# Designed miniproteins, single chains, continued (2), part 107

Each design is a single chain, and the fold is of that chain. pLDDT is the mean over its residues in the fold that is shown.

## One batch from the design tools (miniprotein)

Design m7960
Fold by ESMFold2-Fast:
Structure m7960 (fold): chain A 62 residues (1-62)
Amino acid sequence: TINPELAELYKNAGDIYLKLRQYDKAIEAYEKALKYDPSQKFDIEVKIGVAEIMKALDKVFP
């Protein structure tokens, strides 16, 4: 079931987790946002990609 309000809440939660450097939680929140609003697939997948890159960089340059 598509729920744009839930998608927005999860996307915002992902952005907050990303700022807190909680990358796995950010990715999980973004994936839930994608589930509730697939029309935002491109934007959300870009955000997931950013979180994955930040996670990798944080591991190499702590």
Scores: mean pLDDT 84

Design m7961
Fold by ESMFold2-Fast:
Structure m7961 (fold): chain A 100 residues (1-100)
Amino acid sequence: VSQEQLDAEVYLTLAIIAAHLALQSARKGDYESAADAFELGAKTARKALEVAPPEAQPHLQRAIDLFEKAADYAKQGKFDEAIKLVEEALEHIERASALI
């Protein structure tokens, strides 16, 4: 197991935690906490992308895009749409994890 693989696994775990925090906050209508969690999800997925093998990169890029779009929908008060995007981001993180 390489250091890069270990770093990727840590960043993916943090992205999963951020996604669950975002889902909980969005369901409560807590915009500030949801926005922070969406940004954390994008940031940690981006860090995973830097150390991930090429096969995992498209899934991580999709997860980043989905987190950023979820933050935008949350700012518009569209929490149901934001929740759906974060759930899709989690599916892409799971696929990326299987390739690491």
Scores: mean pLDDT 82

Design m7962
Fold by ESMFold2-Fast:
Structure m7962 (fold): chain A 78 residues (1-78)
Amino acid sequence: SMEIEKILEETKKLLEEAKKALEEGNITAAIGQILRLIGILIDLRRKNEKEPSPEIKKAIEFVEKAIDELLKLMKKYG
């Protein structure tokens, strides 16, 4: 769906912006991007509870992996 495609595009954008912020030492900006990703994850989980689909489940996995990657980078950059 167009909605899920837009969510995946936004997730990719937030992930790259957060990675760049961490590399530049801008922890505040990185935290802001991570919080936005968590919001997306909550919304996707809510959608999946109402109408489960393989597309939504794959989107959840993608956002979860993005958050996990950023949390690992946060530990690395301090």
Scores: mean pLDDT 86

Design m7963
Fold by ESMFold2-Fast:
Structure m7963 (fold): chain A 94 residues (1-94)
Amino acid sequence: KPSKEALERTKELLKEHPDITKYISEEDLIKLVDFVLPKKDTTDFDDDNEVQALLEDLKKEDPELYKKLEEAAKKMEVPLLEFMKPILKAITKK
């Protein structure tokens, strides 16, 4: 089950960025937020190598979510890394 912190942060994200659900369902966004929040203080989201390592960890923990994110990036005609960086920064925004 997702953490209470992940549920609260997801609600804030949907208020700040309502269009995000065009690319990621609310259910998948909750899963992504729950995965990312514990790593926010140990990951430099401006470092492509650290973001790529985080995405590889996601692929191991939730391969279905990873595939959905790859498909969303493909529909946007951008590399997965470029698609994910702004989303990850939004999740970890103070």
Scores: mean pLDDT 81

Design m7964
Fold by ESMFold2-Fast:
Structure m7964 (fold): chain A 62 residues (1-62)
Amino acid sequence: KEKEIERARIEGEATEGLGRMMISSGSLADPETAKKTKEKGRELIERGRREAEERIRRIEEE
């Protein structure tokens, strides 16, 4: 259980990191493209956090 929870957190953090990199890279493009890329990056960050929390919840509720 604890090992699975730690794994879920690590995976969530990796997804968040990817989202942050997209935001940084997007800022180098045209303003319109940057806006879309930032939105996608934010979505990845939020999804990473949400997936980690949901996995932890499922493990705990078992």
Scores: mean pLDDT 75

Design m7965
Fold by ESMFold2-Fast:
Parts: structure tokens; C-alpha cells; sequence
Structure m7965 (fold): chain A 55 residues (1-55)
């Protein structure tokens, strides 16, 4: 679970969705609790479908 948060946080940082590691971890936790948020980020062009699939 924590490894998934850290991996997801790195994806968010690489995509430029989060500007800090603290923000990335917060967003990663929200996405893992609500997978629909990853689809919303893809729809807004903030994540690629491949990045969302790794979450």
C-alpha cells in the first residue's frame, strides 16, 4: 500500500501534476481511494492513459 502511494506520487511528479513530494503523496492517496480521479486527470490531459494504468 505505501509502495503504491510512493510509485503513484512519482508518476504525478513526472507528469507535472504535483509540484512537491508532499502534494504528490496527498494526491496519490486520494487517487488510490478514488480510482475515478485518475480517469479525470487523463481526461484533463494531466496524465497519459499508460500512467493512469500503473496506478
Amino acid sequence: MEEEIERTAQILLDAGVAESPVEAKRLAREILENPALADQLVAHGLLTPEQAAEI
Scores: mean pLDDT 78

Design m7966
Fold by ESMFold2-Fast:
Order: structure tokens, then sequence, then C-alpha cells
Structure m7966 (fold): chain A 90 residues (1-90)
């Protein structure tokens, strides 16, 4: 499906932008390689699922870095607890 391919490409672009480590960048590159060789909608869905997981990991890492910065600045405990809850939900 052209729609599934477009979604996979979109997610991989987001993951690439969030990839802060060589290991995460290597995972994105491998998924892009799999996407180029994907022949079925099932293969495309598997790539989407793995790309979504990588995006979630990248977003969680960014939120955790923000949380550290807020704690260091002495941000209100209620704000810190709200961010910790958001990280746990994601």
Amino acid sequence: SASLRREAERLLRIAEALSLTPAQKAQVAELRKRLANARTDEELREIIEQAEALVKEGMKARLEENLKAYKEKGMDQSVIEALERAIKKG
C-alpha cells in the first residue's frame, strides 16, 4: 500500500530527527533499508510498528532530559510529578 509506505517514511523521518545516538541512527538506517525492500502490506506494518517504538523511545529520552533540567532549576514538585506521569504513560 502506498499509504502504508508514506506512513513508514514519515515515522522514520521523525525517528531520524530524534536519534541522538549512533545506535539509534543505525536502527533508522536498517528500517529504511527494510522499507526499500518491502513487498507486502504486512512487511510495511512491521516497519511502522518498529519505527513507532523508536519514536516513542526518542520522545521519552527527550522528556527525561527536560525533566532533569527542570529538577536542576528547582521547578515546582507538582510540575515535575506531572512530567514523570507523562513519561510513564508513553
Scores: mean pLDDT 81

Design m7967
Fold by ESMFold2-Fast:
Structure m7967 (fold): chain A 85 residues (1-85)
Amino acid sequence: SAMDEKVKKAVELLLKLLDEAIKKASPELQKAAKLFKEILLKEVERYLKGELSSLEALGKIAEELLKKLSLEEIEELEKLLQELA
C-alpha cells in the first residue's frame, strides 16, 4: 500500500541518519543509537506484517524508547540527528 511505501521510505531515511550519527557519536551514544535502530526495525516489521497499525507501531516505539533509554540519551540522540539534518 501507499502507507507501507511511505513507512519504508521514512524508516530508510531515519536509518541512514542514525548510521551517519553512529559514525560521529561517542561509544555511549553509539550504544543508544543502535538500540533505537533495533526498536525501530522491530516495530516497523510488526507493522509491515499487519500485526500493528501505524499509530500502534509509533506508540510501541515510544514505549520501548522510554523503557530502554534515559531522557539524557534521547535528548543527545535528538541533538545528533538534528546536526545531520
Scores: mean pLDDT 77

Design m7968
Fold by ESMFold2-Fast:
Structure m7968 (fold): chain A 61 residues (1-61)
Amino acid sequence: SEEEKKKAYEEFLRSIGETIRYIGDAFEAELKGDEKKKKEYEKKMKEALEKMKKAEEKIKK
């Protein structure tokens, strides 16, 4: 349905934004020498990428 496509598109855009933000956060943590936060942001980045992929698959229905 159009509502499902709209939700998938919104999730896709949100996931792109989250991925970019977490990439930045991970680099900032690395520059500060915070290995724990770097690993946490890398994990969140991977999760955002997985959400983006799933949303893309829903859009391509």
Scores: mean pLDDT 83

Design m7969
Fold by ESMFold2-Fast:
Structure m7969 (fold): chain A 55 residues (1-55)
Amino acid sequence: MSPTVRLAEKLIRHAVREGTPLEKLRESFEKWAETLPPEEREQVLKVLEEVLAEA
C-alpha cells in the first residue's frame, strides 16, 4: 500500500472515532481522492467504503 493510501486510512479511521458525520467524511475524502492518480484514488475509495461499512 502506498504511503498516501496508508495515511488516508489512518485519517479516515481517526475521523470516524472522533465522531465526524459519515456523510461529510465520505464527501471530503471522495473530493480529495479525485486529485490523486487513478490507482491511489481507487485504493483510497475502497478503504473509505470498508471503514464506513465497519462504522
Scores: mean pLDDT 80

Design m7970
Fold by ESMFold2-Fast:
Structure m7970 (fold): chain A 102 residues (1-102)
Amino acid sequence: MEELDEAIERVKELARQAAEALKAGDTSRYQKLIDEAADVVAEAMKKVPEEERRTVLQRFAIAAGKAALEVMSDEEAARLVTEIMRRALQKLGVEGLPPLPA
């Protein structure tokens, strides 16, 4: 899916920029970039069938992790990826978790 590939590349670039911002001590820019990455992941996940969500989420995590590892340590990259994924799931949960009408 071309849209999915574009979303993955977007998240990869945002993760790299977030890692660079954190390395520079720009916490405000870092927070904005990881939130933007989380928005991209959440929007892509809404378009993915339930059965593919785990695989797609893993693809995002791998792409973000590889980009962050170019700039920071393994431990810092893992924290950055975890933060993006947590925010994405929270956004997806808030938008997709209205109680079933039953």
Scores: mean pLDDT 79

Design m7971
Fold by ESMFold2-Fast:
Structure m7971 (fold): chain A 68 residues (1-68)
Amino acid sequence: MSDEELEKLKEEAIKKVEEALKKGDLETASRIVKEAVEELLKQDKELGEKLSEEIERAGVRAYIEANR
């Protein structure tokens, strides 16, 4: 998978996590994060770790915003 495809996978995962959290669907949000992180790490360990951190950070931010 190319670096651009990994970046797109990250972006799509973040959008889906934000949508799930807005609906209060923590189960779906957690599943999306887990699946995206696993896929990223399978493709490229170093880049995958960086992109996974971005997904996790976006998820935490969305969770805080939804639970204010």
Scores: mean pLDDT 80

Design m7972
Fold by ESMFold2-Fast:
Structure m7972 (fold): chain A 88 residues (1-88)
Amino acid sequence: AVEAELAAFSARLAAEADELTAKYEALSPELQEELERKLKELEEEAKKKYLPKIGKSAEDDLEIKLALKRLLEEARRMIEEAYERDLE
């Protein structure tokens, strides 16, 4: 059950990441560079916190996936903000 739920959750995160990638690629190169810098900082912070938890338990795996979802939500917000600025 947990394995199947984690697999379904991962599939949803992958689909969301693909959507965000398409939106990112549609931005101007200047905005892409700004977002890439910020996203790299978020990724490094997430790795620092969650890499030590990988493979320890199903609960830790869920925590990592929830953290990844939160990271994608932050990336979505940043991309939407960049689109709003580009429309100004």
Scores: mean pLDDT 69

Design m7973
Fold by ESMFold2-Fast:
Structure m7973 (fold): chain A 60 residues (1-60)
Amino acid sequence: SEEEKAKLEQLVKKLDELDREGARAHINGDFEKVEEIRKEIDKLLKEAGVTREEAGQASL
C-alpha cells in the first residue's frame, strides 16, 4: 500500500542518517558509539519486519 511505501522510505532515510552518524563516530575513534548505532539499525529493521536488503528493495 501507499502507507507501507511511505514507511519504507522513512526507514531508508533513518538508516542513511544512522550510517552517517556511524561514519562520524568511526572518524572520531568512538567505537562504542559505532556499535550502538549498529544495534539501532538492527533494531529498526527488526521492528519494521524487514532485512537490510528488503528495506533497500521493498520486497513486500
Scores: mean pLDDT 75

Design m7974
Fold by ESMFold2-Fast:
Structure m7974 (fold): chain A 96 residues (1-96)
Amino acid sequence: MSLEEAIERLLAAAEAGDAEALAQAIDELVKVVETDEDMRRALEALDRALELARTRGQLEAIRRGAMELLKKAESLELILRAIGLILRAIGALLDL
């Protein structure tokens, strides 16, 4: 799967409110991220998914995806972006 296809599937699942499809799309996105630029695009896609998320399942999938991307992040910029996304997802979960 290409990075573009993974992002498209992720955003479609987020719009549909399908937590299982979102988790699967995030797993594929994490697998295809190889470069810092891929990581920036992946984190931007997860940020958009977080804005669209309305269910606990979606928010948990996004939080786990951000944690997996954090493990692959090699720059301070990307580490801080991933941490920020994790904290925002946790905040959204607490507001449910």
Scores: mean pLDDT 86

Design m7975
Fold by ESMFold2-Fast:
Structure m7975 (fold): chain A 70 residues (1-70)
Amino acid sequence: MSDAELLEEVERLVAQAEEARAAGDLRAALELYGEALETLSRVTSLSPAELAARRDALAARMVELERQLA
């Protein structure tokens, strides 16, 4: 899978996670954000700064959901 395909998959997973979160399925949302983060880890063409920014955005959303589940 190309980096472009991996980034499209990340966007798809994030969109699904947002839909699950809006529906109140916080566990499904966490799982989907986790899959997006794992997919992002396979991207090798991004600069360290771009990768960090994208990872931080996903991590922040996961932290918010974990706080709601606690």
Scores: mean pLDDT 81

Design m7976
Fold by ESMFold2-Fast:
Structure m7976 (fold): chain A 61 residues (1-61)
Amino acid sequence: MLDEAEGLERLAEEVLEETRRLAESLDSEEEARRVLAEGRRIAEGLLAQARELREKAEEES
């Protein structure tokens, strides 16, 4: 469970980094904004799942 939480946290960081690079490569500021907003939502979901896994691991201890 803890390793899975760490994996999700790492994936969230990768999503934010990839999304940022993609946004920087786009000519449209509007498209860049949408891509960044989408990446943030995905990352937030992954971090929320990671937090739930950490809390469950603490309860099992």
Scores: mean pLDDT 80

Design m7977
Fold by ESMFold2-Fast:
Structure m7977 (fold): chain A 86 residues (1-86)
Amino acid sequence: GSGVMTQVGNQYRQQGQLQKALDLYEHAVRNRPDNADSLSNLGDVYKDLGRNEEAARYYEKAAELYKSKGLDELAEILRKKAEELK
């Protein structure tokens, strides 16, 4: 499930295995492009890589998907994450 993927991805990030975390979430987004959680996690990995422009784009896309589902609080959190990368 999504929780297990998030846990594995976070473990890779904590171990500095950023490429493995990136590959994991890129595959998830490719298979389910409307999964806002995977897009948010991909943004976190790009941020860890220092790729702030790409991180902000993924946070914005995830925020729009959360907003479209009526999850306005999650959308606001991700919008703020994107703003902090300016």
Scores: mean pLDDT 83

Design m7978
Fold by ESMFold2-Fast:
Structure m7978 (fold): chain A 75 residues (1-75)
Amino acid sequence: MTLEEAEKLLKEGGIAMGRGDYEKAVENFKKALEILKELGAEDSPLYKEAVNLLIQAYRALGKEEEAEKVKSLLP
């Protein structure tokens, strides 16, 4: 797993958000966060951006409880 792979997933998730495919956006953002966590990049700007994007995707799906749980990943 690489930083480039995480960046690609964030881009694909963003495209899914633009198309209204919020379930696919959640899937891509979750995968990106898993990669960043395995790389030890939890304090990086990219990780914080991925967390914020996942929160937005969950809220778009009406999953406020899941969005709040993800918010706890922010410093």
Scores: mean pLDDT 82

Design m7979
Fold by ESMFold2-Fast:
Structure m7979 (fold): chain A 60 residues (1-60)
Amino acid sequence: MTVLRLRFPDAATAEALARILRELDPSLQVTVDGNTVTIRSDLSVERLIGLVLRAIGELL
């Protein structure tokens, strides 16, 4: 199981990223605490990073 924790400049960005990640892969366990997003998944680190980069791209 892979656990990734990401910190953002504000809570709105964290919530937006979490929503996009849940839409991209509903198997991801995504939790938001303020400006911090915690992702738990059975995906490899490489695959999870790819999904995060795609989600960040959707915010741009």
Scores: mean pLDDT 81

Design m7980
Fold by ESMFold2-Fast:
Parts: sequence; C-alpha cells; structure tokens
Structure m7980 (fold): chain A 89 residues (1-89)
Amino acid sequence: SMEEALKYAKLGEEYFKKGDFEKAIEYYEKALELDPNLFRALANLIITYLLAGKLEKAKEYYEKFLKLFPSEEDKEYFAKLLSEAMDKL
C-alpha cells in the first residue's frame, strides 16, 4: 500500500536523524518493496548509502533513480536533499 510505503519511508528518516544508518536503510528498502517508484524513499536510501560509505550500493540505486526520475527538476530536488542531509552531520 502507498500509505504503508510512506510510513516506512518516515521511519527510515527517523532512524537517519538518530545516525542509525543500518536501520534507516532497512526501512527505506521496506518502503521500496511496497512502492518501487517512491521518490522520497529512493532518494533517501541513496543519500544514506553515500553517508554510510557504501559507494557501490549508492551508485547502483542512483542509476535506478536516474531511469525513474530523468527530469532536471527531480535531480535538483535530489541535490537539495543531499545538501540538507550533509548539513545535519
């Protein structure tokens, strides 16, 4: 369900804020199992992999992101989310 996918994405964000990147990844992946096209979960999963130093996983999901969200507006929004995440470190 879309509502359940959003709930898992929000749980991932809570664990991310606590610095628990492994649990954040788990909940973002659960969100994407329910809604593979959920921008919020996919973008935050990529950012979490980058900050966790899991560069190969980040690259894999970023390639999927670019295929699903090829617009310049979506890429700019992703860049803003990444910048906001780095500012919270």
Scores: mean pLDDT 86

Design m7981
Fold by ESMFold2-Fast:
Structure m7981 (fold): chain A 69 residues (1-69)
Amino acid sequence: SGEEDYLKAMLKSLGFSDADAQALVDQYQQGAALLREGLATGDAEKIAQGRALLAAVQAKIDAAKAAKG
């Protein structure tokens, strides 16, 4: 989708390779889907897994921003 293409382009602007940017987009989408499903169904394990994936993506973005100065 256009949103995925935009996010991937933004990640590449932060210094991620095509492969690493795609992996981060995939992790973000998986985390968002798990969190949404977990919240809709009351599945605490899916909520925890979704939050962990989203936090891991954010940590990599924050580290890349810090490395750029």
Scores: mean pLDDT 86

Design m7982
Fold by ESMFold2-Fast:
Structure m7982 (fold): chain A 56 residues (1-56)
Amino acid sequence: MSAVSRTLLAAADAQAESNPEYAALLRELAEAVDAGDLDKAAALAEQAARTIAAAG
């Protein structure tokens, strides 16, 4: 795994109890980044950003 994927998985673990939907998105994003699936990574990143923006 890349450093980016590891950081995303750590963030997902931190969010798992307080925001499980966001944690799931971060985990999927980490997998997409590790796989080199840029289209899926972009879509998941936008979904995660919207989830955080809606919560603020």
Scores: mean pLDDT 79

Design m7983
Fold by ESMFold2-Fast:
Structure m7983 (fold): chain A 114 residues (1-114)
Amino acid sequence: MLELVESGGGTFAEGSSVTLSSKISGDTVALAGWWMEKEGEPPVLVASITSSGKVYMDERFEGRASISWDKKNQTLTLTLSDLKKEDTAVYYDFALGADKPIFAFGEGVKVTVV
């Protein structure tokens, strides 16, 4: 079973950047990414990356976000630059196992943009 340990949340100034990280263990990873949730709004997939390096990114983050996967250390990283107040959300890391194709979700990291 996948275990996800995330870090990088906090309070950030508008126009600054944040790096969110997730360390993933317990299986080989086929796909990993980040969802954002805001109170009263539907969840949004921010970005995902496959084990082969194929990336999806939501249009609102295009050009100001990057996602990377360190296969050796099984570390997922999301960097958001030029932060907007609308980026204030809880960001949930997720992964799909390669051996057991089951999704796992992390506990989430809160990002507040002021």
Scores: mean pLDDT 85

Design m7984
Fold by ESMFold2-Fast:
Structure m7984 (fold): chain A 97 residues (1-97)
Amino acid sequence: MEEKLEKLKELALEVMKNLDILTEKGYLSPSEASSLSALLLTALVSFSLGDTEEAIRLLEYVIEKLEELKKEHPEAKEILDKAIENVKKMIEIAKEA
C-alpha cells in the first residue's frame, strides 16, 4: 500500500510538470493548472484514506479535462498525451489488488 502511494505521487509529479510546461507555453492558464493539480492531490488523499473509488473518479475527471484541452489545442497533443498516459497509469495502480 505505501509503495503504491509513493508511485502514485511520482506519477502525479510528472503530470504536474507537464501542466507547468502547458502553462508556460500558454495552452493552460495558471488557474486551470492549479485546479487540475488540486484534483490530482485530492485523488492521492482519497487513495491514502482507502477511498479508491473516489480517487479513480477524480483521476478520470482529470483525463476528461486534458482530452478537452487536446481538442482545443491540437499543437499541444504530444505533451497532453504524456499527461493523459501518466494519469491512466495512476488509475491502473489504484485498481491493483
Scores: mean pLDDT 86

Design m7985
Fold by ESMFold2-Fast:
Structure m7985 (fold): chain A 67 residues (1-67)
Amino acid sequence: MSEEEIERFINSLIEAIKAGNFVAGRAGLAEASKVLSKEELERLIERLEEEGAPQDIIDYGRELLKK
């Protein structure tokens, strides 16, 4: 994916979580873990925490970092 496509994907994921769509949020994090580097995934989790994502979503993202 291009950097532009990655940024659009990340923004879409953050918007879904802010809207309370945690099913789409978890699915998006799982897909992100396949395409993003460990550092990019860590930055995505930081952005989700800044946006007020639920602790369960943050914990799930941290578990994905262990792969």
Scores: mean pLDDT 77

Design m7986
Fold by ESMFold2-Fast:
Structure m7986 (fold): chain A 78 residues (1-78)
Amino acid sequence: MEERLEAEILLALSRMHLAVIELIAKRKPSPELEELLEEARRLVEELEEAARAGDVERTRELLERVLELAREADKIAK
């Protein structure tokens, strides 16, 4: 139960950060941001699968990668 809840929270956080990346790409579209957004969407899809499997460690690892892409999007959008 607790592990499932943790995975659901991590998934919610990943979706929030994906939404931030989508907003950045919408406001200042560029090939670099489009490529980064595609990668972020793919990572969130993998994270959804890991969360459904109850793999909290994998879900956490994938969230860290999404957070890295969100930071990169902020740098590109200057």
Scores: mean pLDDT 83

Design m7987
Fold by ESMFold2-Fast:
Structure m7987 (fold): chain A 66 residues (1-66)
Amino acid sequence: MTLRVTYVGSVEQYIGTTLRLIGDPDVEVERVGENTLRVTLHGSAEQAAALLEELKADPNLKVEEL
């Protein structure tokens, strides 16, 4: 599954989210803009679904499925 994640919050918020995503060994992160990441989920289907729900629940993130 591939996602586009755009930060709409403060600098502190996007730094935290970026570091969390980069720290996940089942997540591939590609920077495609200053505050926009392309995120590919490689874990189990259950882990991928849990991360997707977490990202969609964050009001400071705009998450689009590609």
Scores: mean pLDDT 75

Design m7988
Fold by ESMFold2-Fast:
Structure m7988 (fold): chain A 92 residues (1-92)
Amino acid sequence: GPEAAQLIVDTAAQLRALGAQVTVSLEGENVVLTATGINDQGLALLRDTQRQLEALGATATLTVEGNTATLTVGGLDVRSAIGAVLRAIGDE
């Protein structure tokens, strides 16, 4: 639901505050968050976000390659919900 989408957007904002370069993209039915220049604190945040998303009933896969982390999120109509959340945040 919208809680999963909001968690993804909040996580992206926190990762950017930690100095990572973050993109949020739509890939089929999934939302993909990619963070480059991630440190240990940002990686811990992504692991906590993955656990919270799974607790909400989403599917969340975290892949780490060097200093780049990719979180792929599916289920809960998260793709549709993320568009609404991103618009609301962009206007505020």
Scores: mean pLDDT 78

Design m7989
Fold by ESMFold2-Fast:
Structure m7989 (fold): chain A 70 residues (1-70)
Amino acid sequence: ADKIIENILHSAKMTLQQLKKQGFSNEDIERMVAFMIESATRAAKKEGLSQEQIDELVAKIKEIAKEILA
C-alpha cells in the first residue's frame, strides 16, 4: 500500500515539474492535475486502498500541484 502511494506521488511530482519546465500554461497543468487525480483514484481503488487513503492521496497531489503552480 505505502509503496504504491509513494510511486503515484513521485510520478505526479515528476510529471508536473516536467510540464512546467516545458512551458505548459497553468491552465494546461491544472487540466493535467484533474486527469491525474482521476487516474490515481482509479488505480488506488483497484489496489484496495481505503477511502481515507484515497482522500489523503488526492490532497497530496493537489498540494504538489499548488507548489509547482506557485
Scores: mean pLDDT 82

Design m7990
Fold by ESMFold2-Fast:
Parts: sequence; C-alpha cells; structure tokens
Structure m7990 (fold): chain A 63 residues (1-63)
Amino acid sequence: MKGDIAEATEDYEAKSDLELSLKKGDKVLILEVIGPHYVVAQNLKTGEKGIVPASKLEVLSRE
C-alpha cells in the first residue's frame, strides 16, 4: 500500500536500471503500486528507488 514501510523477506537482484536491489531485512518505503504484483519503493538504507516484486516485501505498518 502507498506510504507503507515494508521489509524485504529475501534478497532480490535488480535485472535493470528501473529495478531496486534488496537484501533480506532491508526496509523500504512504498511509493506507488503499479499493478497486482509490483511496487515502486525506496530502500531506506541506500536511498535508491526502483521497481520490486510485491512478493519480496512484508508490510510492517499493518494494523
């Protein structure tokens, strides 16, 4: 969901300049949902932005 903080559940290697690489445990800010399977996120550790599969993220701000 847009504006939520999520945590990477596993490592993800970016396949293009538009994608974001993640390490397991990295926290990201979800900037935009661009379909049922992908989000645009910012890695809070590196400041980098990019597209990641939603399946690699667990939202931490769920109530």
Scores: mean pLDDT 78

Design m7991
Fold by ESMFold2-Fast:
Structure m7991 (fold): chain A 60 residues (1-60)
Amino acid sequence: KQEELDFLGEASVRAGEAVRAWMAEHGRTLRAGNEDPELAAEIVRLAREVIEQFEKEKKK
């Protein structure tokens, strides 16, 4: 319930930070995502990886 909502919020923040770090390293910006479907697909892939890692770390 509340803990699950907190988890989703925190996972989203961590995914966003990881995506921003990747974009900075590769000289890309989120604003170009609509013009670059490859970048959009890569962002989705990275977000999924970060969420999976966070879920693994949350395992009690």
Scores: mean pLDDT 67

Design m7992
Fold by ESMFold2-Fast:
Structure m7992 (fold): chain A 94 residues (1-94)
Amino acid sequence: MQSTVQQLFDQSIQLANDLRRASNNPNTSQSQLTQLYQQLVTTNHQTVVVAQQTLDPQTYQQVGDLIQQSNDYIRQGNYDQGISYLNQARQLIS
């Protein structure tokens, strides 16, 4: 079960890195940025649901807080901090 959460985190981290790269590319359209952001939000939601079902309550609370902080920073355009929080959450479930 934790392996599924790890896979979802790896996907979220990849999407966040793709979003950061796309944001820094002047040829990226607003539609492409919106699509990547929506994919990231959907994957983070799935990660939270699976984490709630599979992790112990204390670890789930820590992971959920880190995902929320990541989402807040990414929404503000601070992709580096958002990715950092996702990596911290991923390490908690290693």
Scores: mean pLDDT 85

Design m7993
Fold by ESMFold2-Fast:
Structure m7993 (fold): chain A 83 residues (1-83)
Amino acid sequence: MSVEEKKEKLMSIPGIDEELAERLAPILSDDFINELEYLYKTGKLPADSFFSSLEQLKEFLLRIPGIDEEKANAFIEAIKKNA
């Protein structure tokens, strides 16, 4: 996927604004972005997924430059609302 396509997919997730999507798009792989979209659409984190918990996902997001705790929490809350 192009960076622009990745950004568009990320922006489809409630709680992800354009700035957060722009920061995530170049860092995350195509497969990972597709997995995040799948997790958001289904609201499920499979037991054997890379992110076995929302806390692990939050920790990962906080390691990305320009993502603060507020943006990470907004993303986690968007996923939780679909679980």
Scores: mean pLDDT 65

Design m7994
Fold by ESMFold2-Fast:
Structure m7994 (fold): chain A 86 residues (1-86)
Amino acid sequence: MKLAVLEAALTVAGGSVSFIERWLERNPNPTPEQKARLLADLATTEALVADLLAEAKKLNAPQSLIDKIEQIKADIAALRKRVEAL
């Protein structure tokens, strides 16, 4: 994978996190079905970010890019715990 493609995919993952955060601000008490869908969306994004981290390490990407991917991974984990607590 080219670094530019990896950075574009990371932008999409970050956008998904931001979308879910904004959705929760408007919908603080989601239904069980909405909560299940959010957890499924987060699981999909988490899998993508894990793949991006593995690819970045394989490409010997700059540490700054690896740190950004790890930050998004941490943000997803925190958001998942927040949704699970609802």
Scores: mean pLDDT 84

Design m7995
Fold by ESMFold2-Fast:
Structure m7995 (fold): chain A 74 residues (1-74)
Amino acid sequence: SPTVMEQIKAHIEKLKAEAEAAIAAGDKARVAEIKEELLNLKTSLQELAKEGNKEAEKLVKEIDKEIKRLEAWL
């Protein structure tokens, strides 16, 4: 069975793909929703990163880059 971390990683990749589709469609409302979902995931992962989880730390950095990209487009 997938671990919680594997499920979170898969969910981030899905959100990134959905963001590309929403941007291509000009769907600002959907891009804003995806940004909020990424912010929620970042908050949860930041707690794990503070406890020394290196994979969570890497995923927080990846989410931050994606959020900045989406904010620049919005």
Scores: mean pLDDT 87

